# Ledger of designs, part 46: designed miniproteins, single chains, continued (3)

Each design is a single chain, and the fold is of that chain. pLDDT is the mean over its residues in the fold that is shown.

## One batch from the design tools (miniprotein)

Design m9561
Fold by ESMFold2-Fast:
Structure m9561 (fold): chain A 62 residues (1-62)
Amino acid sequence: APAPPTERPARSREELAAALLAAIRRMLATNPNLDPLQQEALDNMLDRLSRLTGKSRAEILA
């Protein structure tokens, strides 16, 4: 049967990982002084990317 109209595009694991890495790098480049809420958001993104790629947080930031 044909798929219903796309409500939300499903992203590949690689596509999600690339988007998260780009967001992390952009945040660090534009905001060298992070407040506690921004730091928590960064930690959550790093944890999610680590789970998607199987790499440690240190390796992601290398």
Scores: mean pLDDT 73

Design m9562
Fold by ESMFold2-Fast:
Structure m9562 (fold): chain A 87 residues (1-87)
Amino acid sequence: MEELLKEMDRVRREAHELISRLRRLIMERQPPASLVQQGVDLIMQLNQVLADLETAKRNGDLDALKKAIKKGRELIKQLEAFIAELE
């Protein structure tokens, strides 16, 4: 359990950092609407995962927590790649 909670906190921190970074890049670079929409979709999916993490933790659902952590890591990797393409 402790390891899962630490991983959840890590996903939450990395997610918030990347979301803030992407929002800054969109504001500064003013990319095409299609790229803005892709970024917004990734942010929305990541926010849903963050909500799922809190729900799973509240309900003590370890399987849901593990699934949400895995999904969060996948989305973080996708968001990092997307940000790198914008830079």
Scores: mean pLDDT 85

Design m9563
Fold by ESMFold2-Fast:
Structure m9563 (fold): chain A 77 residues (1-77)
Amino acid sequence: SLKDAIIATAQETLAKKDEIYKELSSVIGEEAAKQAVELAIKGSQKAIEYAKKGDVDAALKALGDMLKEIKALVEAA
């Protein structure tokens, strides 16, 4: 289901946070990468919380807001 896919994807992001940081820091620098990973963690945690409550729309919004913030951060770096 979409709910299960959201939870699985967000949990994978949390599990790979250190790997994502290493990959991003080589491209956008350590400080911007740290901020991007912190946004990814926060957004993923919110998405899991909403999805577990059955609020798929709120979960998708949390992911969308997270991606917009990360995009703005990367474009500013």
Scores: mean pLDDT 86

Design m9564
Fold by ESMFold2-Fast:
Structure m9564 (fold): chain A 62 residues (1-62)
Amino acid sequence: MPSLEEQILALMDEAVQLVKNGDLQGMLNVLQKMLELLKKDPSYAALAEDIQALIESVQSQL
């Protein structure tokens, strides 16, 4: 199993590629998956809040 950090980094890379391709729905799905992982670890609470805000911003554009 990859570490939580490795999983987050992989999802961030995937989200960046989806943004470059204009796939906002795909990016939203990846961000939601990342948020669920971040919620399991309190050391990532600040990043989880930033990702939640980004999800809400993207959803408002759909």
Scores: mean pLDDT 81

Design m9565
Fold by ESMFold2-Fast:
Structure m9565 (fold): chain A 93 residues (1-93)
Amino acid sequence: SELEERVRELIEELKNTDKLEEQRKLVDEIQELLGLSPRLKARIEFLLFFGEYETALKLLLYHLRHRDPEATERLALEIVQSIVLSEPLPELP
């Protein structure tokens, strides 16, 4: 979908910038496009901060395709916990 392509573009732009102000603007645009809860936004920001761009993209696409914010928030938390504990990342659906 056009929205999925826009999300991919925004994540690629995030991957290619090290400027905090530009990163914040791109994350805010993703939040507005997808209607992310503050909790999900914070978990996605954590993944992006740790360089997990592909994982963040997969979670955002999951959210867009399934429209289940609670499931996406749980998946994002599980991944964040795995990163914090230096454990292998769980398989995303």
Scores: mean pLDDT 83

Design m9566
Fold by ESMFold2-Fast:
Structure m9566 (fold): chain A 65 residues (1-65)
Amino acid sequence: MEEVARQLLAVGMLAEGRGIVEKVRLVGDTIEAYLKEDTEEARKVAEEMRERAAEAGLSLRTYVL
């Protein structure tokens, strides 16, 4: 579970490097992704993270800044 959460954080960090996501963090059993804007690219990253989180029994929440 922790390993999967770290992989989700890594996906978020890749998107952060593209200027899509400002940060990603794990809070308890919830992955938080902070998006700069609700764009097509950001939605794809969020979708991938959501699927991965579901496999690990975690929740994903996205915040649009």
Scores: mean pLDDT 72

Design m9567
Fold by ESMFold2-Fast:
Structure m9567 (fold): chain A 92 residues (1-92)
Amino acid sequence: GSEEVRRFAILYTAAALSVVGAEVENRPLTDDEIALVEETAQAAIEGYKKGLLTPEEVRRVAKIARRALSLAPPEHQPRLQGLIDELEKAAK
């Protein structure tokens, strides 16, 4: 419902800012920033299944997750890739 949409908006904004910050600073993402991206992706997948998010919103999350993947340590890459694949499949 509306609370889930609000939570998603907060998560997405925080995840996007974390990714942009890491890109600007030319550094890898921290574990906390990766966890935030993963939580945002999970919220987007669940929100889409419930009809709360549009395909366009899901595609925006997939784009942020792909940028996060390029900045993620190797140990986090398989989980992020799996989430990206699910987001891109959902948005088609």
Scores: mean pLDDT 88

Design m9568
Fold by ESMFold2-Fast:
Structure m9568 (fold): chain A 89 residues (1-89)
Amino acid sequence: SLPPLSPDAQLALAVEEAAVRPGFEVQRAGGSNREALEAALAAVEELAARTGDEAARLAAEGLRLLLAGRDEEGERLLAEAERLVLERL
């Protein structure tokens, strides 16, 4: 059986699943799925507000930039959020 994840690893995985992965998937598919970006933003903003998590805050900022058409800036913040997530998994 897999060992249980720590609370920090569980939160990192939640940020990855809610925002980082969907954000990159939308960008790799050509960036046109605004509904998916808006759903990811809503989910990660709730996580950031509830937890104060740095990766969640960076992912939210990255998704807001993608929604504003600032693709390079948004992808950089999502990459930073992914780095923080991967360090905790």
Scores: mean pLDDT 84

Design m9569
Fold by ESMFold2-Fast:
Structure m9569 (fold): chain A 100 residues (1-100)
Amino acid sequence: AVSAKSAAKALEEVIKLFEDAIPKLPAGDKGVLKELIRDLKTGTVSKDTFEQKVTKALKLLGDAGVNTVKSILTKHLGIDTSNLSVEQTASLLTSLYYGT
């Protein structure tokens, strides 16, 4: 019950981070985050496709954005995310979305 609520809170904050990042991205990159946010809200993609989209979105956010995502995950899940790669962070988010 508590862990499921923490996972939901983490996902809500990550979605808000992605939404807040859209205006700051070049026009060609805005579509990547918009599509991912849609997929997060509708659940209409395969796990592998979703992980690829998350990885691409995290790379577009840059190091500061990835570190913010890691901080959100640490805060809500109580795990140390400081040494996770971008790909490992994407895998964790994907597991949180589909595996909770």
Scores: mean pLDDT 79

Design m9570
Fold by ESMFold2-Fast:
Structure m9570 (fold): chain A 95 residues (1-95)
Amino acid sequence: HMEELRQRALETAEIVTGGKGRELLEAFFADPEAEMDRLLAEVGLTKEQVDERIKWLVENDKLTEEEARLIVYLELISTVLNPEKKPAIVEAWKK
């Protein structure tokens, strides 16, 4: 299941971002903790905000913690590639 999800995420990132998103996602799969910390610093969000978002997704969307982490990471990648999207993502997390 997770292997299929990882492969689909990599393929989608390649199509959507022209390779940059795939590169970031590959880095995340290699060292999720280090890349998450780096990305949080880049977008100006806290670990506490990420933990609350993961908890919300697990409780409300019936996702596993790993699936919720992947979704949060994809949201963070989108802010790095499109910084103008950060306000919209912060507002979505606020809800």
Scores: mean pLDDT 70

Design m9571
Fold by ESMFold2-Fast:
Structure m9571 (fold): chain A 82 residues (1-82)
Amino acid sequence: SGLEDLERARELAEYAVEVEPSEEVVSEAAGLLREGMSLTLSEEEVKKIEEEVSKFAMEHPNALENAKYLLELAERLLEEAR
């Protein structure tokens, strides 16, 4: 389910922030966020968020900063998803 993918993305992003900030883990968390969003949000909303995530990653080429961004995003999406 979309909520399950979003929760998994949150857990993985949290792990990256607290334990192991790596590009591989950040990429996996971003992928799970995309899958969760595609099941819970409109195509237009998904595209907008994906563009924001990509822009942040381009401007901040740091795994820890990207992990923090994805963690906050996942938590926000989980709060808004119902």
Scores: mean pLDDT 83

Design m9572
Fold by ESMFold2-Fast:
Structure m9572 (fold): chain A 83 residues (1-83)
Amino acid sequence: SLRDEAIATLERARRAFLTHLREQGVPEEARRRIAEEMERRLAEIVAELDGRTFASRAEFEEALREALQAFAARAGEILAEAR
């Protein structure tokens, strides 16, 4: 289902980003805060997508892309605050 595809995509992005932060030497406490915020935001995105009807796969992919960009922006803000 589109929901399962979205969850898989978001989880993969989350894991890749957390791995990247570890490789960049970001402190464990900062990584933990980012992981918690990302988990919360991912749940919100999934709930929003579950409540919507998409006219096409393209509309779904656009919504997912926008959600991923917002996700990355928020993670960047938390990282900046942790410095």
Scores: mean pLDDT 76

Design m9573
Fold by ESMFold2-Fast:
Structure m9573 (fold): chain A 81 residues (1-81)
Amino acid sequence: DSLEEQKKLLEEIKKTLSPKEQKIFDYIWENYNKNLTLSELAEAVNLSQATTSKNLKRLEEKNIIEIVKSGKKYGFIPVIP
């Protein structure tokens, strides 16, 4: 609804995340609707591909992001509760 309300929701979500999950979520939020390879995402957040993959699964399990596969690239869509 308001930008202030969305900002507060994002801050509350971030408080439930680990530092690595927060880095990944922040990048996805800023780059929503962009198709990325796992390698590109890992490089952007300065984490290993294995760590990035593990934390992406945790974000998906928390219903914070939706993952859409397109060939070798993945679309990551942040979900606002």
Scores: mean pLDDT 74

Design m9574
Fold by ESMFold2-Fast:
Structure m9574 (fold): chain A 61 residues (1-61)
Amino acid sequence: SRATELAARADLTRHVEELLAQGRREEAIAFLERVREQALSQGIDEVARVADELLARVRAL
């Protein structure tokens, strides 16, 4: 749902930005990979998609 996507985007973005602010890029990547894996195993496609988008952004840094 849109509500699930928006909530996931807000929460994941906040956590990733906190890790990046601390120079912890590799931990941000590992965190997003775990979120993606868990979302895929549970069939929550919206969360997996948000994690993929954030992974692409972080990897481009």
Scores: mean pLDDT 85

Design m9575
Fold by ESMFold2-Fast:
Structure m9575 (fold): chain A 78 residues (1-78)
Amino acid sequence: SEIDKLKEKLKELAAQAEEAVANGDLDTAYQLLQQIAEISKEIVDLLKKQGKFDEAKKLTQEVVDFGRRLAERIQALL
């Protein structure tokens, strides 16, 4: 499905963002976080259109938590 393809893309972007942080490539990490936010919004909008509001809420919370944890790791490098 479209949602499954977007979820796979989101997973790939998350892995790339973690790798960028591990390599100290903060510019790439910030760009990937923006892409993660965009893909996440697309998935959430599709889930809402299907009436899957609990899944949309859960994904939103997971993405916010991921971004916060990644930001904390970036701050630890400074």
Scores: mean pLDDT 87

Design m9576
Fold by ESMFold2-Fast:
Structure m9576 (fold): chain A 88 residues (1-88)
Amino acid sequence: SEIEKYLAEALRLLKAGKVKEAQEVLERLRKELGIDIRLAGIGETSVVLRVDRNQISRKLIEEVAKKVGLTLEKVFRSGNYDYYVLTF
């Protein structure tokens, strides 16, 4: 799906340290596909994505992360959002 393609590209860019380019891909995901997804945090070997829990499943994030060489370490929920902690 197009959601999977954009998400995979954003995660590859984040893994490569290309944060600005990754945020541009996430903005395209929001504008073109109406998916409320944002970068919520960056660590030395981790990133946190905030995602509307009704638009993208945990399974989809987990499968795409695995394909690009990231591990889903943790998910926590706050309101209508899931926060996905991904490590590399």
Scores: mean pLDDT 87

Design m9577
Fold by ESMFold2-Fast:
Structure m9577 (fold): chain A 100 residues (1-100)
Amino acid sequence: ILELVEELKEAIERENWAEALHYLMGIYAEMKKAKEISEEEMKAIKEAARLLAEFARKHGWEEVAELAEKVANADLKDREKVLELMGETIEAMLRRQREA
């Protein structure tokens, strides 16, 4: 997870939305498979979500920005809520790509 989060942050900094979506989907899949997620991993995911929200806002992707901000502000212990919001963020990014 931590390596995927680092790759996601780099993709966002490069404004490579296709790569960012790819790594976000990877993080989502790993979270869904993992029996336990560490506090360090959850903090890293929330930090990446905050960065994603900032870049989405800059590019007028309001729905993606709002959902990513909800991930960033979610309780660290509420894995199910974080996973739900990440899924919604992924779907919003996929919809935006189809519009382009």
Scores: mean pLDDT 77

Design m9578
Fold by ESMFold2-Fast:
Structure m9578 (fold): chain A 67 residues (1-67)
Amino acid sequence: AEEDILAMLEAGRGLPAVLREMAKRGITPSPEQLAAMERLLTEQGGRPHRLDPAAVERALQTLRDWM
């Protein structure tokens, strides 16, 4: 679920781990969706520890649109 993906981001597992989990579920992000997630993780200083609430909400919105 999207909650699992968000938990991975909060745990600092990064974009590759999230993409791997999505691939296991048969979900392939579009180039725009991938770029948006990569930008969000980069804006968090490359380690999504204590994510900004606004950034979390934007990530959740993107993931909701994917699923």
Scores: mean pLDDT 59

Design m9579
Fold by ESMFold2-Fast:
Structure m9579 (fold): chain A 85 residues (1-85)
Amino acid sequence: MKKVLELAKKLEENADGPLEEVNKLLEELAKELIKLGYDPEKVETALAALRRLRETGEPATPEEQAVVREVGEWLAELLKKLEEE
C-alpha cells in the first residue's frame, strides 16, 4: 500500500516531466494496483485511456471513462484508508 502512495506522489511531482517518465510511473502504479487485487483488465483499460489522452489528446470513450472512474474511486478509497492509519 505505501508503494501506491509513493508512486502517486511521484506522478504528481513529475506531471510536467517527460511523457516516457510519466508513462513509466503510471505502469508501475498499475502493477501495484494489480498486486493489491484490483482487476488487471480494468487497470490496463484505464492506463491506456490516460496514456492516450496525455500523448495524443484523444479523449477516452464513454466505456473507458466509466472504467477510469471506477479505478479512480477504488484508488481514492485505498489512499484515504492509508491516510487514516
Scores: mean pLDDT 69

Design m9580
Fold by ESMFold2-Fast:
Structure m9580 (fold): chain A 69 residues (1-69)
Amino acid sequence: ADSLVFTKNSTKQEVENFVKDVGSYEVVFLNTETKKSKNFTAESEEQLFQEAKKFIEEFGEPVIISKKL
């Protein structure tokens, strides 16, 4: 599965590599412990990184970032 495990220690470079590998800015954020999820379409890798950080601040870590099908 084309996914990234995102935590407070995750870097913008990891997000850039993920986007490069999956070829899409349309993603799903999922916290598997709390079952909180969010669909998100980013305009850039920077926006995706910032939104993932915001999701962790609001709902906790870890977050699985996956390409939206």
Scores: mean pLDDT 82

Design m9581
Fold by ESMFold2-Fast:
Structure m9581 (fold): chain A 68 residues (1-68)
Amino acid sequence: AVADAEAAFRDALVRYEQTVEGSSPEEAQALADRTLAVIRKHAEDKGLSDEELIAMLENVKATYEALA
């Protein structure tokens, strides 16, 4: 589901921000929420399907996981 992919994406970005960038938990959560909002708006503006949005979130998540 899209909500599950968004939660997994948020968790990965929060981990990256705290472990690699040294962000506080609050800063990491705020950045993750802002980044997710930008991705959602882009998907809506482009008319992407839920499957395409999930694929995009999984791709970006994999990149953050590889860097952490």
Scores: mean pLDDT 80

Design m9582
Fold by ESMFold2-Fast:
Structure m9582 (fold): chain A 56 residues (1-56)
Amino acid sequence: ASKIQAILESRKKTLEQLIAQHIARNNLSPQQVEQLQRQQQVVIDSLQKLAEERMS
């Protein structure tokens, strides 16, 4: 894998951890957690596609 892919995977994991901590700290409802997880996945998928497109 490229160096850029490694950086993106690292950023993705950091984002996931930050969102998980935010959920825990704010005592979000299960419905709110579910919505955030869906939105998080969309963002992650978008970042992966952007990396694959080899940004200029």
Scores: mean pLDDT 71

Design m9583
Fold by ESMFold2-Fast:
Structure m9583 (fold): chain A 79 residues (1-79)
Amino acid sequence: MEEEYEKIKKEIDKIIEETRKQVLKAKTLDEAGQILEDSARKIGELISKVKDEKKKEELFRYAMKKFQELAKELLEKWS
């Protein structure tokens, strides 16, 4: 379970970083929103596979923190 937790956490980081690159290339705020929504779904599916409820909660909070950080950076770019 610990190895699965770290693997999923690393995959979340990878998805967030790829999302950041894609959103920075988006031509409209609508396109950026669609990219963010797609990435949130992918992360949700990944977390849903975790059987440990405590680890699942920790991964969800981790992903939310990463999305908030990304959203702050993007707001600075689009402001």
Scores: mean pLDDT 78

Design m9584
Fold by ESMFold2-Fast:
Order: C-alpha cells, then sequence, then structure tokens
Structure m9584 (fold): chain A 96 residues (1-96)
C-alpha cells in the first residue's frame, strides 16, 4: 500500500466514532510517515494535529508523540520537544 493510500484510508477511519477505527488510523499514518515523500508530510502532520485534539486522552497522547517524531525527522528539535512534553502530560493524566 502506498503512502497516499494509507493516508486516504486513515482519513476515512478518523470520521468514525469508533475508538478502534481511530487507533487504526494512527497506525496507518505511522506507516504512511515511513513511506511518505516530503510533499505528503504536511497532510500527515495535519491529521496528527486533528488526532491530538481527540477526546480520548490515549489517542491524543499518541498523536502528540507522533508529531514529536515527525518534527525530529524534520530537524525542528524545539517543536519536537514541546509535542513530547504534551504527550507525557496527557499520559500522566490518563494513568493517574
Amino acid sequence: MSAEELIARAEELLKSSSREDRLEALALLQQASVLAEDSQLPTIEALYERMAKDSDPEIAALAYYQLAALYYRKGDLERAREYLEQSRRLWEEYEA
């Protein structure tokens, strides 16, 4: 499956109210990130930003972690650190 196909499938799954579908979308976007051309990275970033606003703190925390990884890949270490801190904060709130 191409990065474009993975992104399209993830976008459809994110329209679902199902927690399972939204977690599958996150996994597909992670796969897409590995295969993605630079031109596709803004689309993946926007979808992770949408997931970071999810009402499920686990999904939001995982989305922030993926945003941190993406920004490390882009060389923006300051923004990557900020996203990592947001992910940690949500995980602490979720597990506490």
Scores: mean pLDDT 83

Design m9585
Fold by ESMFold2-Fast:
Structure m9585 (fold): chain A 90 residues (1-90)
Amino acid sequence: ELKEKLEEIVERLKEVLEDESATKAQRAGVLQEAGTEAAKLNMETGDPYAHEASVAISKALREMLTSDDAGARQVLRELIEKLEKIIEEI
């Protein structure tokens, strides 16, 4: 189910955000994997919420890669909040 898959993505993003040992590169890697999964969901379902999630993740990844460590963590927090809002609409 779309909702379940997006909830799994959010859980992984929260885990890497809370991991004090995680580097910016490791956080970017998890976000890249999340982006791939969201893009696949969008292609398979054609669901506007899957599309919105895919776009949000891609934008966050670009912002994270050009940010410092504090900025990268803030981008992840904002993305998690946005994805949780999308999940509430499903």
Scores: mean pLDDT 83

Design m9586
Fold by ESMFold2-Fast:
Structure m9586 (fold): chain A 81 residues (1-81)
Amino acid sequence: SIESVIETLRELVADPNVSKVKVRLYDEEGNLIAEFELKQGDFEGLDRVGEELRKLQPAKVELEVTTEGGGSVTRTLDIRP
C-alpha cells in the first residue's frame, strides 16, 4: 500500500546507516512518472514524497538505497490500485 511505502521511507530516512534513497514512481503502463532523492535525516523531503505518493497513486515504486559504506540495494514494491 501507499502507506506501507511511506512507513518504509520514514524508517530509511531515520536510519543512520542509510546515506540516501532514490524513489522512482511508475504508472500501471510502466512509465516513470516521478523521481525523488532523500538524504539521511531529510524529513521535509519525506513529507513531500509522501504527499506525491498519495496524489499520484503509482502502480509501482522502486527504492534504491545507498548505505554509509557506499553499498547499494534496489527494491521494487508493487502497489495494487
Scores: mean pLDDT 83

Design m9587
Fold by ESMFold2-Fast:
Order: structure tokens, then sequence, then C-alpha cells
Structure m9587 (fold): chain A 100 residues (1-100)
């Protein structure tokens, strides 16, 4: 069984993984032709998602991830890629919640 300190480290690694997946989604949106305004909104949502997760508000983090995915799809990212990245992010978010 992991110690409390080990669980806290694993939770932070999972949250860092969420941040990287959200950056990948934003990069795909940029490649799809998202405007600078859409990119800024997605970057703000990604920041809010990571901040909420670090505060332990995993429900709020999941809501921000969903909004970011909706904007990425609107920007031309294929729904299958958005769903894949969102699913991976939610799995890591659940792992972070479990480890805290």
Amino acid sequence: MLSEEQREREAELAIEGVEELLKEMIALAKAAGASEEEIKEMEELAKKAVEAAREGDFKKAAEYIKKLGELAEKSGVPRSKVVSLETAAHILLAAAAFMR
C-alpha cells in the first residue's frame, strides 16, 4: 500500500498527465485552424481544469475538460480524437481523486 506522501506524489503526476493531454487537444485545435480567441479560451479552460484538480474539485475539473473538448470539436478536431483525449484525461483525474 502506498504511503500518504507517495499517494500525493502519484496524484500530482496524474494531474500533470491531464495537463499534457489538454495541451495535446489544444495543439490539435491549432492544427485544425482554431482562431487565436478560441485558443486563448481553451488555454484558460485547461488552466482552470488543472487548478480545480489540484484543489480537489474533480467535478469542476471534469466540467472544464468537457467545455475544452466542445471547443476543440467546434474548431475542427475529429470527435473520435476529442473523446479519446477526454477519456484519458478523466481516467487520470479519477486516479488523482483515488490517490488523495
Scores: mean pLDDT 84

Design m9588
Fold by ESMFold2-Fast:
Structure m9588 (fold): chain A 100 residues (1-100)
Amino acid sequence: MKEDIENVKKRLEEWDKLRQEAEKTLDPELIKQVADRVYRRALLVAMELLSQGKVKEAIDVLNRAQELYDKAMKAIEEGNYEEALKYVRELERFVDEAAA
């Protein structure tokens, strides 16, 4: 649907900006916002995979999303913002590939 394409485009644009700002500033608040958005996206992607009968892939996405999200939050708490971004990027890659 055209509406879905426009929504994806707008979201990707907002996402790219938030991520670039988080990487440039290493602001823990921005990193947390990026992580929260990716994690919520993982939940939606897992639901889509389940509707396609891809149960193992859905569980894999959820499991990795939770682990990477937890690691990112822990890294922020420890002041390791660069490490937190690394986990967020890995999480996003899994979500993006699973959504394809």
Scores: mean pLDDT 78

Design m9589
Fold by ESMFold2-Fast:
Structure m9589 (fold): chain A 75 residues (1-75)
Amino acid sequence: SRHELILLSAEIGVYIIAAYVLMKYDPSLTEEQKKKLEEMIEQLRRIEQRLAAGQATQQDLEEFERIKKELDELM
């Protein structure tokens, strides 16, 4: 539904912001962790763009859940 798409878009946006803040302001992160965060931000932005275009797939939703788990483990 439209309501579910709005909430999903908002959730993706929150994770993009969280990953960006972590990457830029956490002095304890390794260069490898920063690169991983940059790659995750790019993946989330691509998913958000496909969602906005009405082209999001089940694979995109599964990828978002995987990235959420990885980010939660880094935070």
Scores: mean pLDDT 83

Design m9590
Fold by ESMFold2-Fast:
Structure m9590 (fold): chain A 75 residues (1-75)
Amino acid sequence: SVEELGRLRDQTDRALEEARRQYEELERQAEENPEDETLRQNAESLRDVADGLGAARDGFDAAYQKKKQEQLKKQ
């Protein structure tokens, strides 16, 4: 349903914002500790997670918009 796609989009967006906050903190720590390879690798891993969540959020939003337009055509 449109409502379900909207909820999935919003849920994924919240997960994305959390991943972005964690990434920004690890990126800052990696910049402060340039010799710490583990911090850089962890920051890169969280960036990849955030990118994946962003793609999923965009996919749910696109599906939501498409179904919403289909509902409007029936009115």
Scores: mean pLDDT 83

Design m9591
Fold by ESMFold2-Fast:
Structure m9591 (fold): chain A 105 residues (1-105)
Amino acid sequence: MEVKEIVRKTMEEILNNDDAEKGEEIYKETLKKVKELNPEFTEDEFEGLVLGEVMAYRLEELIKKKGKEETLKLLEELLKLVKEKYGEKAAKLAKEVIEEKLKEL
């Protein structure tokens, strides 16, 4: 989905900037853009993609600091929380983002 690329690029910009206020503005603009491009895409699905990108961004650091096994356990726990709060489809989208990042490493 084009939506996945938009969210990925936007989250890379947010997470590489130390400016939290700028990050919040970019987040809101991206949500609006995603809704305009795909009106069927829910806010919960958007949150799933966003959380997946946050987890993916920290993967390399977490693996170096805690090791691969402990990092994968943490990701499974976080994905369960995403499923409980945002639903099955949001958790599936977050998992897909994480798995794509793991393939690049």
Scores: mean pLDDT 78

Design m9592
Fold by ESMFold2-Fast:
Structure m9592 (fold): chain A 78 residues (1-78)
Amino acid sequence: MEKEKKKILEEAEKKSKEYLEKVLEYYKNVLKKSPQILVQQILGITKPKTEEEAKLVKDAVEVPKRLFEEAEKKIKEL
């Protein structure tokens, strides 16, 4: 029981990390901006400069949140 719960949480964490790494890579390679700018925008320290940046910031927060909410649902069904 505890092992299954840990695996579900580890999978959600792994997928969230992989998603964030892809967004950081997109900022660096496509937008030609420092990955630190994305982190500052997520924390609300600076505002997104374009609609594309605003969407990426929103997705960078919402996708991990949804992955962990889905993990919590799976844990409750165990």
Scores: mean pLDDT 79

Design m9593
Fold by ESMFold2-Fast:
Structure m9593 (fold): chain A 73 residues (1-73)
Amino acid sequence: DEAERQRALKERAEQLRRQVEVAERLTQDLAAAVKQNAGSAIQPDLQAALDRTAAQREALAAELAAVEAEVEA
């Protein structure tokens, strides 16, 4: 059912959009935390968390773009 498929794709796009927004905020917060903790023992752990969150954000954004393209088709 094309209508059911389109509904599922739109719901997935909305979910991914929310996940991208959360990942963007977390990336910004972690970047600030890395800067605030410069030279501290915790900085490498914060940098690793920032790198992981940035990678997750990019993956989610790519998936969102693919789902949005499929909704338009």
Scores: mean pLDDT 85

Design m9594
Fold by ESMFold2-Fast:
Structure m9594 (fold): chain A 80 residues (1-80)
Amino acid sequence: SPLEEVQQLLKEMEKLLKEMKEAVEAGDKERAVRLAQEMVELHNRIHELMRGLPPEEAARVAARVDALMDEMGALMDKVS
């Protein structure tokens, strides 16, 4: 189902965010940037799948994605 696919992609974003935090703590700016790019790609895939979700489910997914992207942005600020 589209919802199950979205939930798997959200778990992948959470894993990438954890790896990005590790890269930032290690001072590996190049790795942090690559992981951020991978998170953007997953965000794009989730956005496409959200078009197939009911509006209520899409709103809940959007809120979770926004939170993950906000955390990514905060980590990117630390390596700038």
Scores: mean pLDDT 88

Design m9595
Fold by ESMFold2-Fast:
Structure m9595 (fold): chain A 55 residues (1-55)
Amino acid sequence: SEEEKKRLEKLKKVVEGYIDTLREEYQASGNHPGIRQAIERAEKALEELKKEIEK
């Protein structure tokens, strides 16, 4: 439905913003491995959201 697609698109923007923040923190922290792991997990969640939006 259009309403579900709009909700997923909003969530996608939130996840994209979170990833951007994590990338900034990753650089500022001197490449902290815990932040790198958080980025990888968030990027996988973003891929799943994109697949659901395209269904």
Scores: mean pLDDT 85

